Designed miniproteins, single chains. Designs and how they scored, part 17

Each design is a single chain, and the fold is of that chain. pLDDT is the mean over its residues in the fold that is shown.

## One batch from the design tools (miniprotein)

Design m566
Fold by ESMFold2-Fast:
Structure m566 (fold): chain A 90 residues (1-90)
Amino acid sequence: SFEEAKKQSIELLEKAKEEVKKETSKEDAEKAERVIKYTIEGIENAKSLEEAIELLEIAKDKVKENLSKKTAEILTKALDESIEILKKAL
């Protein structure tokens, strides 16, 4: 279901946030936490799977442009997995 896919995607992003806190600098972790928070809020408010997928693709681009390579790699992996979950629910 859409709600199940949203829940699984949010759970993956929360796990990625904790991984970034353990694996990267405090500054990078704080930047990543802000991106993840806005992304989760966007997913929660999304009205369709297509809207949620588009939001995650935008978040992926923002991560690549604004975060360090290691932090971007961790978040991009979680974002890609979340996109795959949502696409399978289409």
Scores: mean pLDDT 84

Design m567
Fold by ESMFold2-Fast:
Structure m567 (fold): chain A 67 residues (1-67)
Amino acid sequence: MSMAEELVEGARRLLELARTDPSKADEAAKQAASLYSLTAGSSNPLLQEAARLAREALEEAKRRGGG
C-alpha cells in the first residue's frame, strides 16, 4: 500500500473512532488535526481524500468534546 493510501485508511479509522468511542474524542481530535495538516493543500487526489476524511473526523471528535 502506498503512503497516501495508508493516510486515507488512517483518516477512515480516526473518523470511525470519533464516531464510536467518545472517551477517545480528545486523542482522535489531536490525531485528526495532525493528519489534516499533513494532507491539506495537496494536489494529490489521495491526499485530498485523506484531508477530507481527517477534517470530518476532527469535527466529529469536537462535537464529542475533543480538542
Scores: mean pLDDT 79

Design m568
Fold by ESMFold2-Fast:
Structure m568 (fold): chain A 73 residues (1-73)
Amino acid sequence: SDEALLAEAVREGAALGIDPAIAREAVEAALALERGDNKAAAEHLLKLADLLREQGKDELAEKVREEAEKLAA
């Protein structure tokens, strides 16, 4: 299931030192895009952008936010 794939991806990301919240939002955005759910994808990308900004990755956060806004248009 998508939920099982999400859980595994978050677990693998954590083993590589990726913040679990960042990994979760990134995977959920990708799954939403695969389903054609642009609204859900945009919501997850906005959360991802906020988390990236908190990690000091301001340039990446802004690019992710811009892509989310395009999907929500």
Scores: mean pLDDT 80

Design m569
Fold by ESMFold2-Fast:
Structure m569 (fold): chain A 60 residues (1-60)
Amino acid sequence: TAAEEGGRKAAEAPDAGEALAAVGEAYQKMGREGAIKAAEIAKEHGDDRRAAAGVGGSQL
């Protein structure tokens, strides 16, 4: 969905501006609920990446 795609792109974004643009796309297509869902998906992916990097880096 647009929210899932937006959330994924936001999590992968190199900076906050691009992350906000991705969430904005979800807002345009699905309204406020879509933007909220995209933001939550972006947090989920961001937290998972951060945790994985921390575990791997600290281990090695």
Scores: mean pLDDT 66

Design m570
Fold by ESMFold2-Fast:
Structure m570 (fold): chain A 90 residues (1-90)
Amino acid sequence: YDKNLLMAEVTLTMALMNISVRKTHKLPLDEKDVAIVEKALEKARELGAPEEAIKLAEEAVEAARKGDGEKAADLLAEAAGIVGREAEAA
């Protein structure tokens, strides 16, 4: 395991969990929910997540800003999956 990539995966997964909880309870996304995704993207980039995962996380931020929790969750899940696979390969 690459420790930096593992931490990036955890950070993206925590943002995904927040969106998933909001979606499950049919709660609208607010500015704090969007900020969680934005901070996860920033941290993943800082920790060296691959460009394909960063692009998906950027798209997740835009989906969250538009209030599309389902799309944001799906994009975060894919991004976390890519980072997790890279962390295991190291």
Scores: mean pLDDT 83

Design m571
Fold by ESMFold2-Fast:
Structure m571 (fold): chain A 61 residues (1-61)
Amino acid sequence: AANHADGAGAAGAAGDEATMRREAELAQKSGGNREHALEAGRAAAEGDSVRAREYALKASA
């Protein structure tokens, strides 16, 4: 889950919304939280690295 949540954040920062959503789905399938992974990607896209990290950690928990 952590690897896919981190992938969602990285894709969001790069502006790749399709990859961000795909990684969030994979995070949920791995026992993580899809919505937290998506929020990590959105925060990264907005330049909020602190919030992106917090949501990536929550997505992988």
Scores: mean pLDDT 70

Design m572
Fold by ESMFold2-Fast:
Structure m572 (fold): chain A 92 residues (1-92)
Amino acid sequence: AMSDEEKAKFNDLVSKMRIQMMSHAYLNKDKKTLQFTERFIEAVNDVLSDPSATKQQFIATVQKLIAQAQKENRDEEFINLLQKMLADIQAM
């Protein structure tokens, strides 16, 4: 299971990424990316609220969501933003 300190760091990262993802969606007037962002935040918050969740499960969830963004044909800049988040999580 993740420590409270790890969960706090991941929650901070998720909050910062939500702002960047929302800003990207608004700048590009992309309602589909906005809807994806809300689904993304819900899914990662579900993992972070689970007291048994591991860092590996959090990484797997983010990887699955990046694959979904690619499948839904989200723009390259948005996908790169998600991949940067994944790299930051893996480095923590």
Scores: mean pLDDT 87

Design m573
Fold by ESMFold2-Fast:
Order: C-alpha cells, then sequence, then structure tokens
Structure m573 (fold): chain A 85 residues (1-85)
C-alpha cells in the first residue's frame, strides 16, 4: 500500500466515525495533491501535536484546520493500518 492509499483509507474511516467533516477531508486531499512532497506533508500533519515547537508542522496543521485530537486519530489509524498489512 502506498502512503497515499493508506491516508485515503484513514480519511474514509475517520469520516465514517464522524471525526472529520467533509470540508476538512477536501482540505486534506487538496493539500496533499498540491504538495511537492506528500509523504513529508502527511508526516508534518500527524506529528504537529507531538512537536508543537516545529513551525512548519504547526503552520501546515493550522492551514488544514485540524484539531490536535483529530491529528492524533489520524496517526493512530495509520499505525493500525500499517500493522494489519
Amino acid sequence: MTVEEAFDKVIEELKKKGYLTDEQVERLRRLLAESEDPVRTLYLIISAPYFPEDPEAVEIARRVGLTPEQQEKIAELLKKINEEE
């Protein structure tokens, strides 16, 4: 599974559980599609709650409008999907 496929699976699960709004899902997909390095961008999004001192991570999280709780849920589901493969 590619990082993009894993992320899509995580977004669909979070949307199904009501943790993400349709607007947030669209913002995330657009940000990754426009990114020159989608893997790094995804890493910065999910790591921002753990590294609040990283200006780049904080800026990306703010741009997407995700709460720290939502970012943690994304990280948890990514880990679970990676362990199930």
Scores: mean pLDDT 69

Design m574
Fold by ESMFold2-Fast:
Structure m574 (fold): chain A 68 residues (1-68)
Amino acid sequence: MEEELKEALGELQKAVGQVLSKSPEQAKQTQQLLQQREQQLIDAYDRSLEEAVELLRELTKQVKEILK
């Protein structure tokens, strides 16, 4: 579970880093998405590491869609 959380966080950081190096507009869109999901991720983490990992994976998928 903890290893899966680290892996999911690492993948999200990698995707976000890629967006930040591409364009300011994509960076802003990604930042807004992350801010909207922040509370949801905190609440999920408090309930279950499994739920947090699922949300992180979904968020990474959405960030990758911004990159296209």
Scores: mean pLDDT 76

Design m575
Fold by ESMFold2-Fast:
Structure m575 (fold): chain A 77 residues (1-77)
Amino acid sequence: MEEEEILERAREAAERGLDEFIDFVAEQNETVAGIKVSEEKREAFRKQVEEAGVDKVMADILRQIDEALERLRRERE
């Protein structure tokens, strides 16, 4: 599979917001590991993000994805 495409899609989901990012992560977990993310796990993650601050957590997620994309892009050159 194309790692760059997966990271770009993750970045787009995170840019759209928490719900889109949770959906993307759940789909990737099902596709790659064959494990369905339970409703309870989604709710627990959502609550933790809300307690820590949605904006702060989303900024951290975006930064991590951006770093991964930069690394992958650098390896292409």
Scores: mean pLDDT 75

Design m576
Fold by ESMFold2-Fast:
Structure m576 (fold): chain A 88 residues (1-88)
Amino acid sequence: EIMQYAEEAYNLVRSLGLPQLTAESIVQEAIVLAQKAVENGYKRKPKNLIYAAVYVVARQSGVEIPASQLPGVTPKTLEEDSRFLEQL
């Protein structure tokens, strides 16, 4: 389930030095985007999806998250999942 990764995603964004309200906003938008991806046929790992959604939402907000700091996500998987999310 996507929601089970929300706290881990929030803690990650906070560890990057972002303020609490900014981190909450990014994670909330990422959850909405990840849910939309599932509704549009995404069937891969929920953990990879939520971190890709956090990455995409952060980038849209002008925040660059290094792919190496996303737990368990390879750069290739991140690029593929980000492309899927950006089409939504």
Scores: mean pLDDT 79

Design m577
Fold by ESMFold2-Fast:
Structure m577 (fold): chain A 90 residues (1-90)
Amino acid sequence: SLEELIEEALELVEKAIEALEKGDEKKADELMKKTGELVEQIRDLVEDNPELVKKIDEGMKKVRELYEEDKKKALEALKKMLEEVRKMVE
């Protein structure tokens, strides 16, 4: 379900943040990639809702811009976006 995909994405983001804190940048990058794939699935499920699509697109643009400079801030921004999307689908 949509809610299950959002919760899985949130869990992966938390694991990616933990990996960065442990110095495992490769694992963080792999988890970030998997989270991005789940976000695309979430976006497809909400494609008929312009407000949710806009939230995801703007959030992911910010995350991508941040990830090259500050991976931890990017993952924190991704987590915040997913939490906001979760509230909108409740």
Scores: mean pLDDT 87

Design m578
Fold by ESMFold2-Fast:
Structure m578 (fold): chain A 60 residues (1-60)
Amino acid sequence: MKEELIEGAVRAAAMYTRLGKRDLAHRAVDLAEQYGMPPERVAAIRAAVDKGDADAVRAL
């Protein structure tokens, strides 16, 4: 249940990253963090969002 919510938020972050909507991508990561994503994964995904690497966001 929690894992599905986290994965949905990560997919949204990847989509927004691909569209160049960095603010919305970080907002999706905020939701994943609220759903219980570990801090290490949150940090890695935020770094990938800042690099504009949607494939990395989805893979992390």
Scores: mean pLDDT 84

Design m579
Fold by ESMFold2-Fast:
Structure m579 (fold): chain A 68 residues (1-68)
Amino acid sequence: ALSRERALRLAEEEARLRGREVTPEDIELAEAVAAGEVPDTEAGRVAAEIGRVLREIGDELDKELKEA
């Protein structure tokens, strides 16, 4: 299992590698992993990442609807 500090560090490093800043969603995901709500397995992390991407798409859709 990942500690909260380690999970946050990984989220920060992931954001840096992708050329972006840490978002509240990154922190929320890191805390969920640390709390054991998301399995600390490769499949669990991939599933959580997919959920995060879907949330980002939802935010973009909300922006599009607001501008329509």
Scores: mean pLDDT 64

Design m580
Fold by ESMFold2-Fast:
Structure m580 (fold): chain A 115 residues (1-115)
Amino acid sequence: KKAEEYIKKGEEYLKKALDIVNKERRVTPEAVEYADKAVEYFEKALEIDPDNPRAAYGLAVAANIYLFAGDIKKAEELSQKALEVARKVLEKDPNNPYARAAIANTGVVENFLNK
């Protein structure tokens, strides 16, 4: 229940970050501030519920925001964490849509780093 409240707050801040990115057609410092808040809430959710697929997805999307902001190290860190959580979820629920979406989003960062 408490993890769910943190997930909802994380998703709210992530949406604010993405709305700015879509409006400005670039990652602004304001979008990064909202992404930072989203990550904090997803991290809090994972402390309570370590295998939360929505937190994995949220971290994967946030990693892309940091990637396009030029913060490659933070993008890689969040992408790896999202991938770790998503893989654990898929071991028990191979069709979980959030975990599958998290892996797809981490693929963007991984492909950038390996090319």
Scores: mean pLDDT 86

Design m581
Fold by ESMFold2-Fast:
Structure m581 (fold): chain A 92 residues (1-92)
Amino acid sequence: MEIVEKIEEAIEEVRKLAEESKNEEDKFILEEAAALIAMVLSLAKKLLEKGAPEEELEEYARLSAKILRNAAELLKDEELKEKARKIAEELE
């Protein structure tokens, strides 16, 4: 998978988890995590436009995974927590 596509898919999966949330706090945490990862994606796309090799962008995928892992630890719903951790693992 290209790193940009990988991060885009993670954002979509996190947004779906936010929609599944029965708790407003968990929904907010997931929506904020998705927004932060979208900012990271924006930076990655800008670097690709400037001719950076995709391999140099692996750090942005890892940063996205870290953001999501930190968000997952704040979630009250154990099922959402496990799903968020899995998405973070797939980013690495």
Scores: mean pLDDT 83

Design m582
Fold by ESMFold2-Fast:
Structure m582 (fold): chain A 63 residues (1-63)
Amino acid sequence: HMEEQVERLRKLAEFYEEGAKADEEEIKTKNLTPEQRKALENRVQALRDMAEFYRKKAEELEK
């Protein structure tokens, strides 16, 4: 069974998802310049893309 690999991929997806949430919270709560806000928004998107990538990999391995 690929259970160990699936669990690792799910943990990676969760890690990147939590990173995106932390950056979104910074956008909401901190007094940011437009440049700083754009940089954080770009990082949030990259982290969400990583989370989705690992989630899909875990799902494919379960099939």
Scores: mean pLDDT 83

Design m583
Fold by ESMFold2-Fast:
Structure m583 (fold): chain A 80 residues (1-80)
Amino acid sequence: NQIESQIKAYEKTIEYALKKGNYFTAAQSYLLLGELYDNVIGDKETALKYYEKALELARKAGNEALEKRVQEKIAELKAK
């Protein structure tokens, strides 16, 4: 199924990125997983968990723009 294939692709990207210390790529992939669960699947609880992981890794990467984007997604989700 297309959704399951997309989830597995992001999970694999995260695994490889974390193994290499590529926190930016891992944060981006967690953000995309969060958006998939939020906007396509409708699982807000799982989406929040992925957004929180994306925020942690964006901070670790020192990427302020990505941090702000993830914070906005978390705020939008909580305001639902």
Scores: mean pLDDT 87

Design m584
Fold by ESMFold2-Fast:
Structure m584 (fold): chain A 95 residues (1-95)
Amino acid sequence: SDEVKELIKKAQEYYKEGDYDKATDLASKAFELALEENDEESVKEAARILVELAAKGSKKAREALKKLLDKLLEKEKYDLVKYINEVANSLKEVF
């Protein structure tokens, strides 16, 4: 949706500015809305932002990821859980 795309764009903007808390809030909102819309690509984009924020040391992003991963497990979205874990492992190798 246009709302999800705008939330992702805003999250990326705040991330680049170093406002990791606002980036986390917007990416989390985009994730939940995309999940509600069954927009798997936007869920992946929002998740990637959250993983990158967590890798940079954002405790808020790490906490948000835990809650969102639990939600995916409850909804049996195992492929999305696998994707997010693979992205997180890839970033850990770089940092």
Scores: mean pLDDT 86

Design m585
Fold by ESMFold2-Fast:
Structure m585 (fold): chain A 130 residues (1-130)
Amino acid sequence: SKEVANEALTTLEENPNLPPEEAKTLLKTVLRSAYVDSKKVNAFITEYAKKSEENKKILAEVLEEELNYVEEHLEEDGSITLEDGVKIPAYPFLLTRLKPLYNEVKDLLPPETQQRFEELLAKAKKLEEV
């Protein structure tokens, strides 16, 4: 819900020392929310990454988990179904939500994760062109 996504953002901003697993859960809620504008999410991710090396590591783990989710749920029509049952186009989600996150943390990612992201982005784009 919109309230849950906004509460997640506020909790992350007001509590810089959250346990990593709680921070990851809140970050995923924000990234997957249709109610939080991509510009606002991207601005928040950039500021969150700047606060500490620990925050940047949390973001890298969130990216890897979100990439796994997209890979497992990517349909032949180029869509993914989110946990709440909402169906969204995968390529715009990767481009507007996950690519900005990837750019903030790519230096912390193993080469395999970097390659997987680029391959997934290319695959989702091709499915959209059908």
Scores: mean pLDDT 80

Design m586
Fold by ESMFold2-Fast:
Structure m586 (fold): chain A 100 residues (1-100)
Amino acid sequence: MKKKLLEELIEELRKRAEDLGAELELLEEEEDKAVFRLRLPGIGGVELEIEVKVLDDGTIEAVLRVLSSDLERRVSSKNIKVLVLDTMLAALALGVEAAS
């Protein structure tokens, strides 16, 4: 069920953001979709919007957008831990690019 996968994903994202010292705010939550704001204090305070969606085949997709630029990244996986890791790595990479 998409809602259960999304709830597990949200919990894992919160844990990983906390480990990185990043500020994660949940802006919107629906049955198959959640939108977050992520702030990276260690990288000039760069802010990103992260939209996560559970697709019909069980694939989870995250779209990351830097709020101060047109920089965007998309990551996807059927594995929650892999998706969260890829999402955090993409966020850090986008943050460094935006701060450069």
Scores: mean pLDDT 84

Design m587
Fold by ESMFold2-Fast:
Structure m587 (fold): chain A 91 residues (1-91)
Amino acid sequence: LSEEQIKRRRLILAVGNLTAMYLHLRLKYKLTGDPRYEEQARLLQEAIDRLVAAIEAKDFDSALAILRELAKRVLPELQPKVEADIEAIEA
């Protein structure tokens, strides 16, 4: 596999992980009514859309920057998962 193909695969896995987090936040909002979970779900949806566009454009630097910015903005309990995705892509 080329380095490009490896990075693309890791980014696609990151999209999957973020989608799972999005669904979790939607369920938390439905159960708790806490608007923080709704806002976080919107944040993740926007990040997923931008990340997919960057992957399709083969702009892996932008994709990684999106993930780094997302890691700073997500709830503390979700931050380690986003950081793990970043480390996997950078490895």
Scores: mean pLDDT 87

Design m588
Fold by ESMFold2-Fast:
Structure m588 (fold): chain A 102 residues (1-102)
Amino acid sequence: VEEAIKRVKELFEKLKKEVQNILSPDLAERFLKEMEEIEKEVIEAIKNRDSQKLNEVFDKLVRLTTKGLIEALLRGEEDEALKFQEAMDEFWREVKKIFEEV
């Protein structure tokens, strides 16, 4: 449990740095604020071994990613949108792998 929490925190920190370099400052700020809440819910779900809460948090993450992607595309930031999608897909894959191993 403690090792899984550490790995998740490291993935969130990596993602925060990537998003700050990819998205415009205002989009990055809004996205990262919502990611802080998602990180807390992920850690709580791991501590409580709550598979239902975990699935709810995964659904929130997917919706947040889609929202960020749409906003970037609507601003004409197509290259940034593609990089953001790639970063989120990698992050999602790594988080899912950790959860499948716990």
Scores: mean pLDDT 79

Design m589
Fold by ESMFold2-Fast:
Structure m589 (fold): chain A 87 residues (1-87)
Amino acid sequence: SYSDLVTDLLGQLMQKMEELMRSKGVPQQQIDEFKQKMTRVTIAIKIELDQGRYDDAILIFERFLKEVMDEFPELTPFAEKILQQVK
């Protein structure tokens, strides 16, 4: 389904962010906490997509990206490009 394709893309994004965090020397414990949060957010996004609530799914994703950027300001340009692609 379309929501499954989006879920797969979010999984790929999580892996890319995990590798970036490791390259920056972020402790594994913090990476694990990030992955747990990303998993919960992905489930929430899938629920909205399955109900046809695309705007709500985008809002959840935007809020999550802003929270991540607070800890990793260097990711801001990439996160903004991703948000523009999801629009």
Scores: mean pLDDT 78

Design m590
Fold by ESMFold2-Fast:
Structure m590 (fold): chain A 74 residues (1-74)
Amino acid sequence: DTDRHLAEVRAEGEEDEKKVLEVLKEAGKKGATVSEIAKKLGLDKSTVSAILKALEKQGKVKYDKKTGRYYLAE
């Protein structure tokens, strides 16, 4: 059933979002790059970038252009 498959994909997406937030929490003041998060979680850089962009729009993370790193918005 397509609806069940879509629900499963959504659940996995929410899980990946939580894992990204955990990586950023662990990194603390240092922050983390897309590449570092992707390597740590075994995810594609494109997937990590999409998650981080969504989290930034939600105000949960912030991006520092000088360092190329993402931080938790606390």
Scores: mean pLDDT 73

Design m591
Fold by ESMFold2-Fast:
Structure m591 (fold): chain A 68 residues (1-68)
Amino acid sequence: MSAEEKEKHYEKLIEDIEQNLKETEKATNGDKATVRRTGDAFVALARQEGLPEEVIERIEKRIEEIVA
């Protein structure tokens, strides 16, 4: 997979995670603690899978933007 293909793959993964977190927020009527816990689980999985630190930082940023 090329660097460009990897970047598109990671961007889609981050978008899918963001959508899941927003759906969790809606389903829990704005429970930011549950959204953060769900986001932390995605970060833990990303670290276990050995995703680049840059990608993990982008996931963490999306979590913070949703729970802010």
Scores: mean pLDDT 81

Design m592
Fold by ESMFold2-Fast:
Formats: sequence, C-alpha cells, structure tokens
Structure m592 (fold): chain A 89 residues (1-89)
Amino acid sequence: MDKLVAKGPGGSTVSVSNITDSNGTKLVELVISGLTPEQVETVTEAMRKTPGVLKVEGDPEKGRVTAITEDHDAASEALRAAMKALGAL
C-alpha cells in the first residue's frame, strides 16, 4: 500500500506511507498526529525501543511523531508499542 490514514487513541491520526530513499531503498514512514506534548514524548520513547525503527522525530509543539522503519513489520510493531504506551492496547 502507498498510504493509509486511520484514527488513533485520544483523537490522534495515524498515517503509514511507503517511501524510497535516493538509493532506491524501500522504507516505511509512520506518522502519528493529534497528540499532547506528554504523549509525543511517550510515543517517541516507545518507538525508539522497537527493532527495525531507523529514525524517530518527536515534535511536541505540533503534537506529532514521525518514525522511519525498514519495513511494514517494523512499522506495525512500532505502532503497537506506541498504542501500548498510550494505554490503548
């Protein structure tokens, strides 16, 4: 799939997209938005601990966390870790 958008906990929105770097490597971008600053920190920490997550950027001012993962399985595990950390799983 190229992009999927779904509702997350607490009115947040989850977006998953396929991306390609300059070397042709296929990666997955996971974005969670609509978070409080405290939730951004919690989600960022949970995602950083997930295997296959290459980069995590938290933006508390915008209520957003962006993660770059090596594949869809890593993106799924990162999302599960985030949902568990937020008490939604």
Scores: mean pLDDT 77

Design m593
Fold by ESMFold2-Fast:
Order: C-alpha cells, then sequence, then structure tokens
Structure m593 (fold): chain A 67 residues (1-67)
C-alpha cells in the first residue's frame, strides 16, 4: 500500500543518513519525519540551498525546533 511504501522509504532514508552523516543526524531525521509526515527530503534540500546551509545543518535545526 501507499502507507507501507512511505514507511519503507522513510526507514531507508534514515538508514542512508546514518551511513553518510552519522547516527546523530539519522536520529534527528527520524524525529523530524515523525513530527512532519508531509515533509520530503526535497524540502530539506531546497531549504539548505535557499539558506546557504548543508542538509545536515537543516536536519539538526528542524529537530531542535521540535524541543
Amino acid sequence: SLEEARKELRDLLIEWARKHYGPEVAEALRKVFEARPDLTPWDLYRRAAREGKTVEEVILEEAKRLE
């Protein structure tokens, strides 16, 4: 189903982030996706480009906003 496909993709992206950015960023991304189920990886990339930041920085900032 679409819902199962979205969960699978989310889990894959979190594991990808863990391998490439490390466990702190992966955990931050997991929290962000749980709080914002409508948010796409593309939204994070767009914001990073717009603000002159890295995707890692945007993920960590979004996670901090959830506190």
Scores: mean pLDDT 80

Design m594
Fold by ESMFold2-Fast:
Structure m594 (fold): chain A 75 residues (1-75)
Amino acid sequence: MEKEKILKEFEERKAEALKLLEEDVEKGKEAVDELIRWVSEQIASLPSKKDQEELAKIATEKLDELREKVKAALA
């Protein structure tokens, strides 16, 4: 249940960060940095090591996509 809530909020925050990145690259980058911080805290708060590992893998893949978009926007 908690893992599913975190993933849903992650997708919502990701969509907002992408929107900001299109409107203002600097603010969008800050939103991405905040998302990275937030999701790391959520993963660390999970009591199950298995859930931490599963969520970390999913989050890493999605964050890598966001990092590439930030690099493209700054280039």
Scores: mean pLDDT 79

Design m595
Fold by ESMFold2-Fast:
Structure m595 (fold): chain A 60 residues (1-60)
Amino acid sequence: GALSLEEMEEISPEGARLIREGRKKLEKAKTQQEISEAIGTILRGIGLVTQAILDKRKAA
């Protein structure tokens, strides 16, 4: 299932922060370049959350 932003923050505070920043940028984006940069920031945050989940699975 999809993780909530709060669950993501517990897994990776830095990843959740990037997703939040990217979403705020996307809401304000008016150009294709700004949209692309916002999406890139969100994807980077998701990557950090995903890596943290994989690392925790190795520990469990």
Scores: mean pLDDT 80

Design m596
Fold by ESMFold2-Fast:
Structure m596 (fold): chain A 93 residues (1-93)
Amino acid sequence: MPELRLEAPEVAKKGEKIKVRVTASEDFEGTVRVYASDANGSRLLAEGEFKGKEATLEVDTSGLPEGEYWLVAELTAKDGTTAVSPAKKVKVE
């Protein structure tokens, strides 16, 4: 199972598009999804293709109320293999 890293800015302005970088420890092919999690659950922010060791996704924060969120990236391969990143804290202000 590849190890994932998620890189995102620590602070985003409400309505700003932020760049989220997802890296894998080994070559992977499939779908990458970025979720924001808070006390009310998780919401999908961005989805894209993952091929090789890296993908960069743009996340629109306009749908997020001001507050603190934990971003998690999930990779899903065609064979059903999944990998999940550690959570990255992002403040929307």
Scores: mean pLDDT 81

Design m597
Fold by ESMFold2-Fast:
Structure m597 (fold): chain A 71 residues (1-71)
Amino acid sequence: RRDQLIQQSDDLQRQGDDLYNQGDQKRQDADRQSHNPSVSRQLYDDSNQLYTQGGNSRSRSSRLRQQAQNI
């Protein structure tokens, strides 16, 4: 059970990192599309959503790691 929680925590950490990388990519795309305000805005919105999802995954990862320590 403890090892399972650690594994799930590690998986969520990797998911969070992946989501942040995708967010960074969308942000770079938004910067390159600054001449198209509608496209740029959509890409920034997508980036913000990815960062929020990544942050949630990392928060869940931290919670599972704390649970593993208490077992």
Scores: mean pLDDT 81

Design m598
Fold by ESMFold2-Fast:
Structure m598 (fold): chain A 100 residues (1-100)
Amino acid sequence: PSMTPEERREAVIERLAEEIRRLLEAGVFSRELIERSGERELRAAAEALLEAQSEAVRAGETSVERVRERATARLLERGEPVAAELVRELLAVLERQDKE
């Protein structure tokens, strides 16, 4: 019943990718981005977000904008422009929901 660190990381990535997919299905992203996004792009976006968030937490200073910048830069370095756009739009959606 106990998860290894690797299994825990995989579970978080899978959950994030599933949540991004649900947001795609809900039409919160641009239609063009929805049409260009597959499971590979969802997983790449989820992995980059997890890595960027972990780095921000370790740095002791975090913001949605810095997480977005770190994640999108990482994805662009990996040649994943569609996943980078997913991260940008996802964080903008989350910012709007947290806005009050």
Scores: mean pLDDT 73

Design m599
Fold by ESMFold2-Fast:
Structure m599 (fold): chain A 67 residues (1-67)
Amino acid sequence: MDAAYELALAAAEAAAREHAASSPDVLAQGISRALREAERVAREAGEPHALEAAKRAYTDVLTRFGL
């Protein structure tokens, strides 16, 4: 499994749960911020696919939420 992708996906889903009652714009901002932080953490851990994994998770989460 891609650890960077899983980290980014988990962070995005946590942000979505936290901002579920907010407007779609606030929800999207929260997800984006969480994914950027997950990418930074994964990159510091030496994950060679951290940026690509975070972008993939971002696209997947946005698609799931219809954003």
Scores: mean pLDDT 71

Design m600
Fold by ESMFold2-Fast:
Structure m600 (fold): chain A 90 residues (1-90)
Amino acid sequence: LAEKAKEAFKLAIEEMKKEGVWTEKAEEIIKKAEPNVSEEYLETVYRIAKELGLSELELGSFILDLMPLLAAGITLSEEELRERLKRALA
């Protein structure tokens, strides 16, 4: 499941690169976030996204939106993740 979340994340990055909106700042944020991203956390995000019916690209975009929070050492609870993912579908 963590590997599936990582695949979705890579798809979102590639899409941003194709759209010409990928920046050096985004790369820096991801590097700062990486030490705070556990496989268990990615599995939780993937599971909730699948329950709610998100596409892989929608999931990947959601993970990108989490990167600034994770870079700051902020890990959202499962309840917070569910609410944010529901809003991503609306």
Scores: mean pLDDT 79

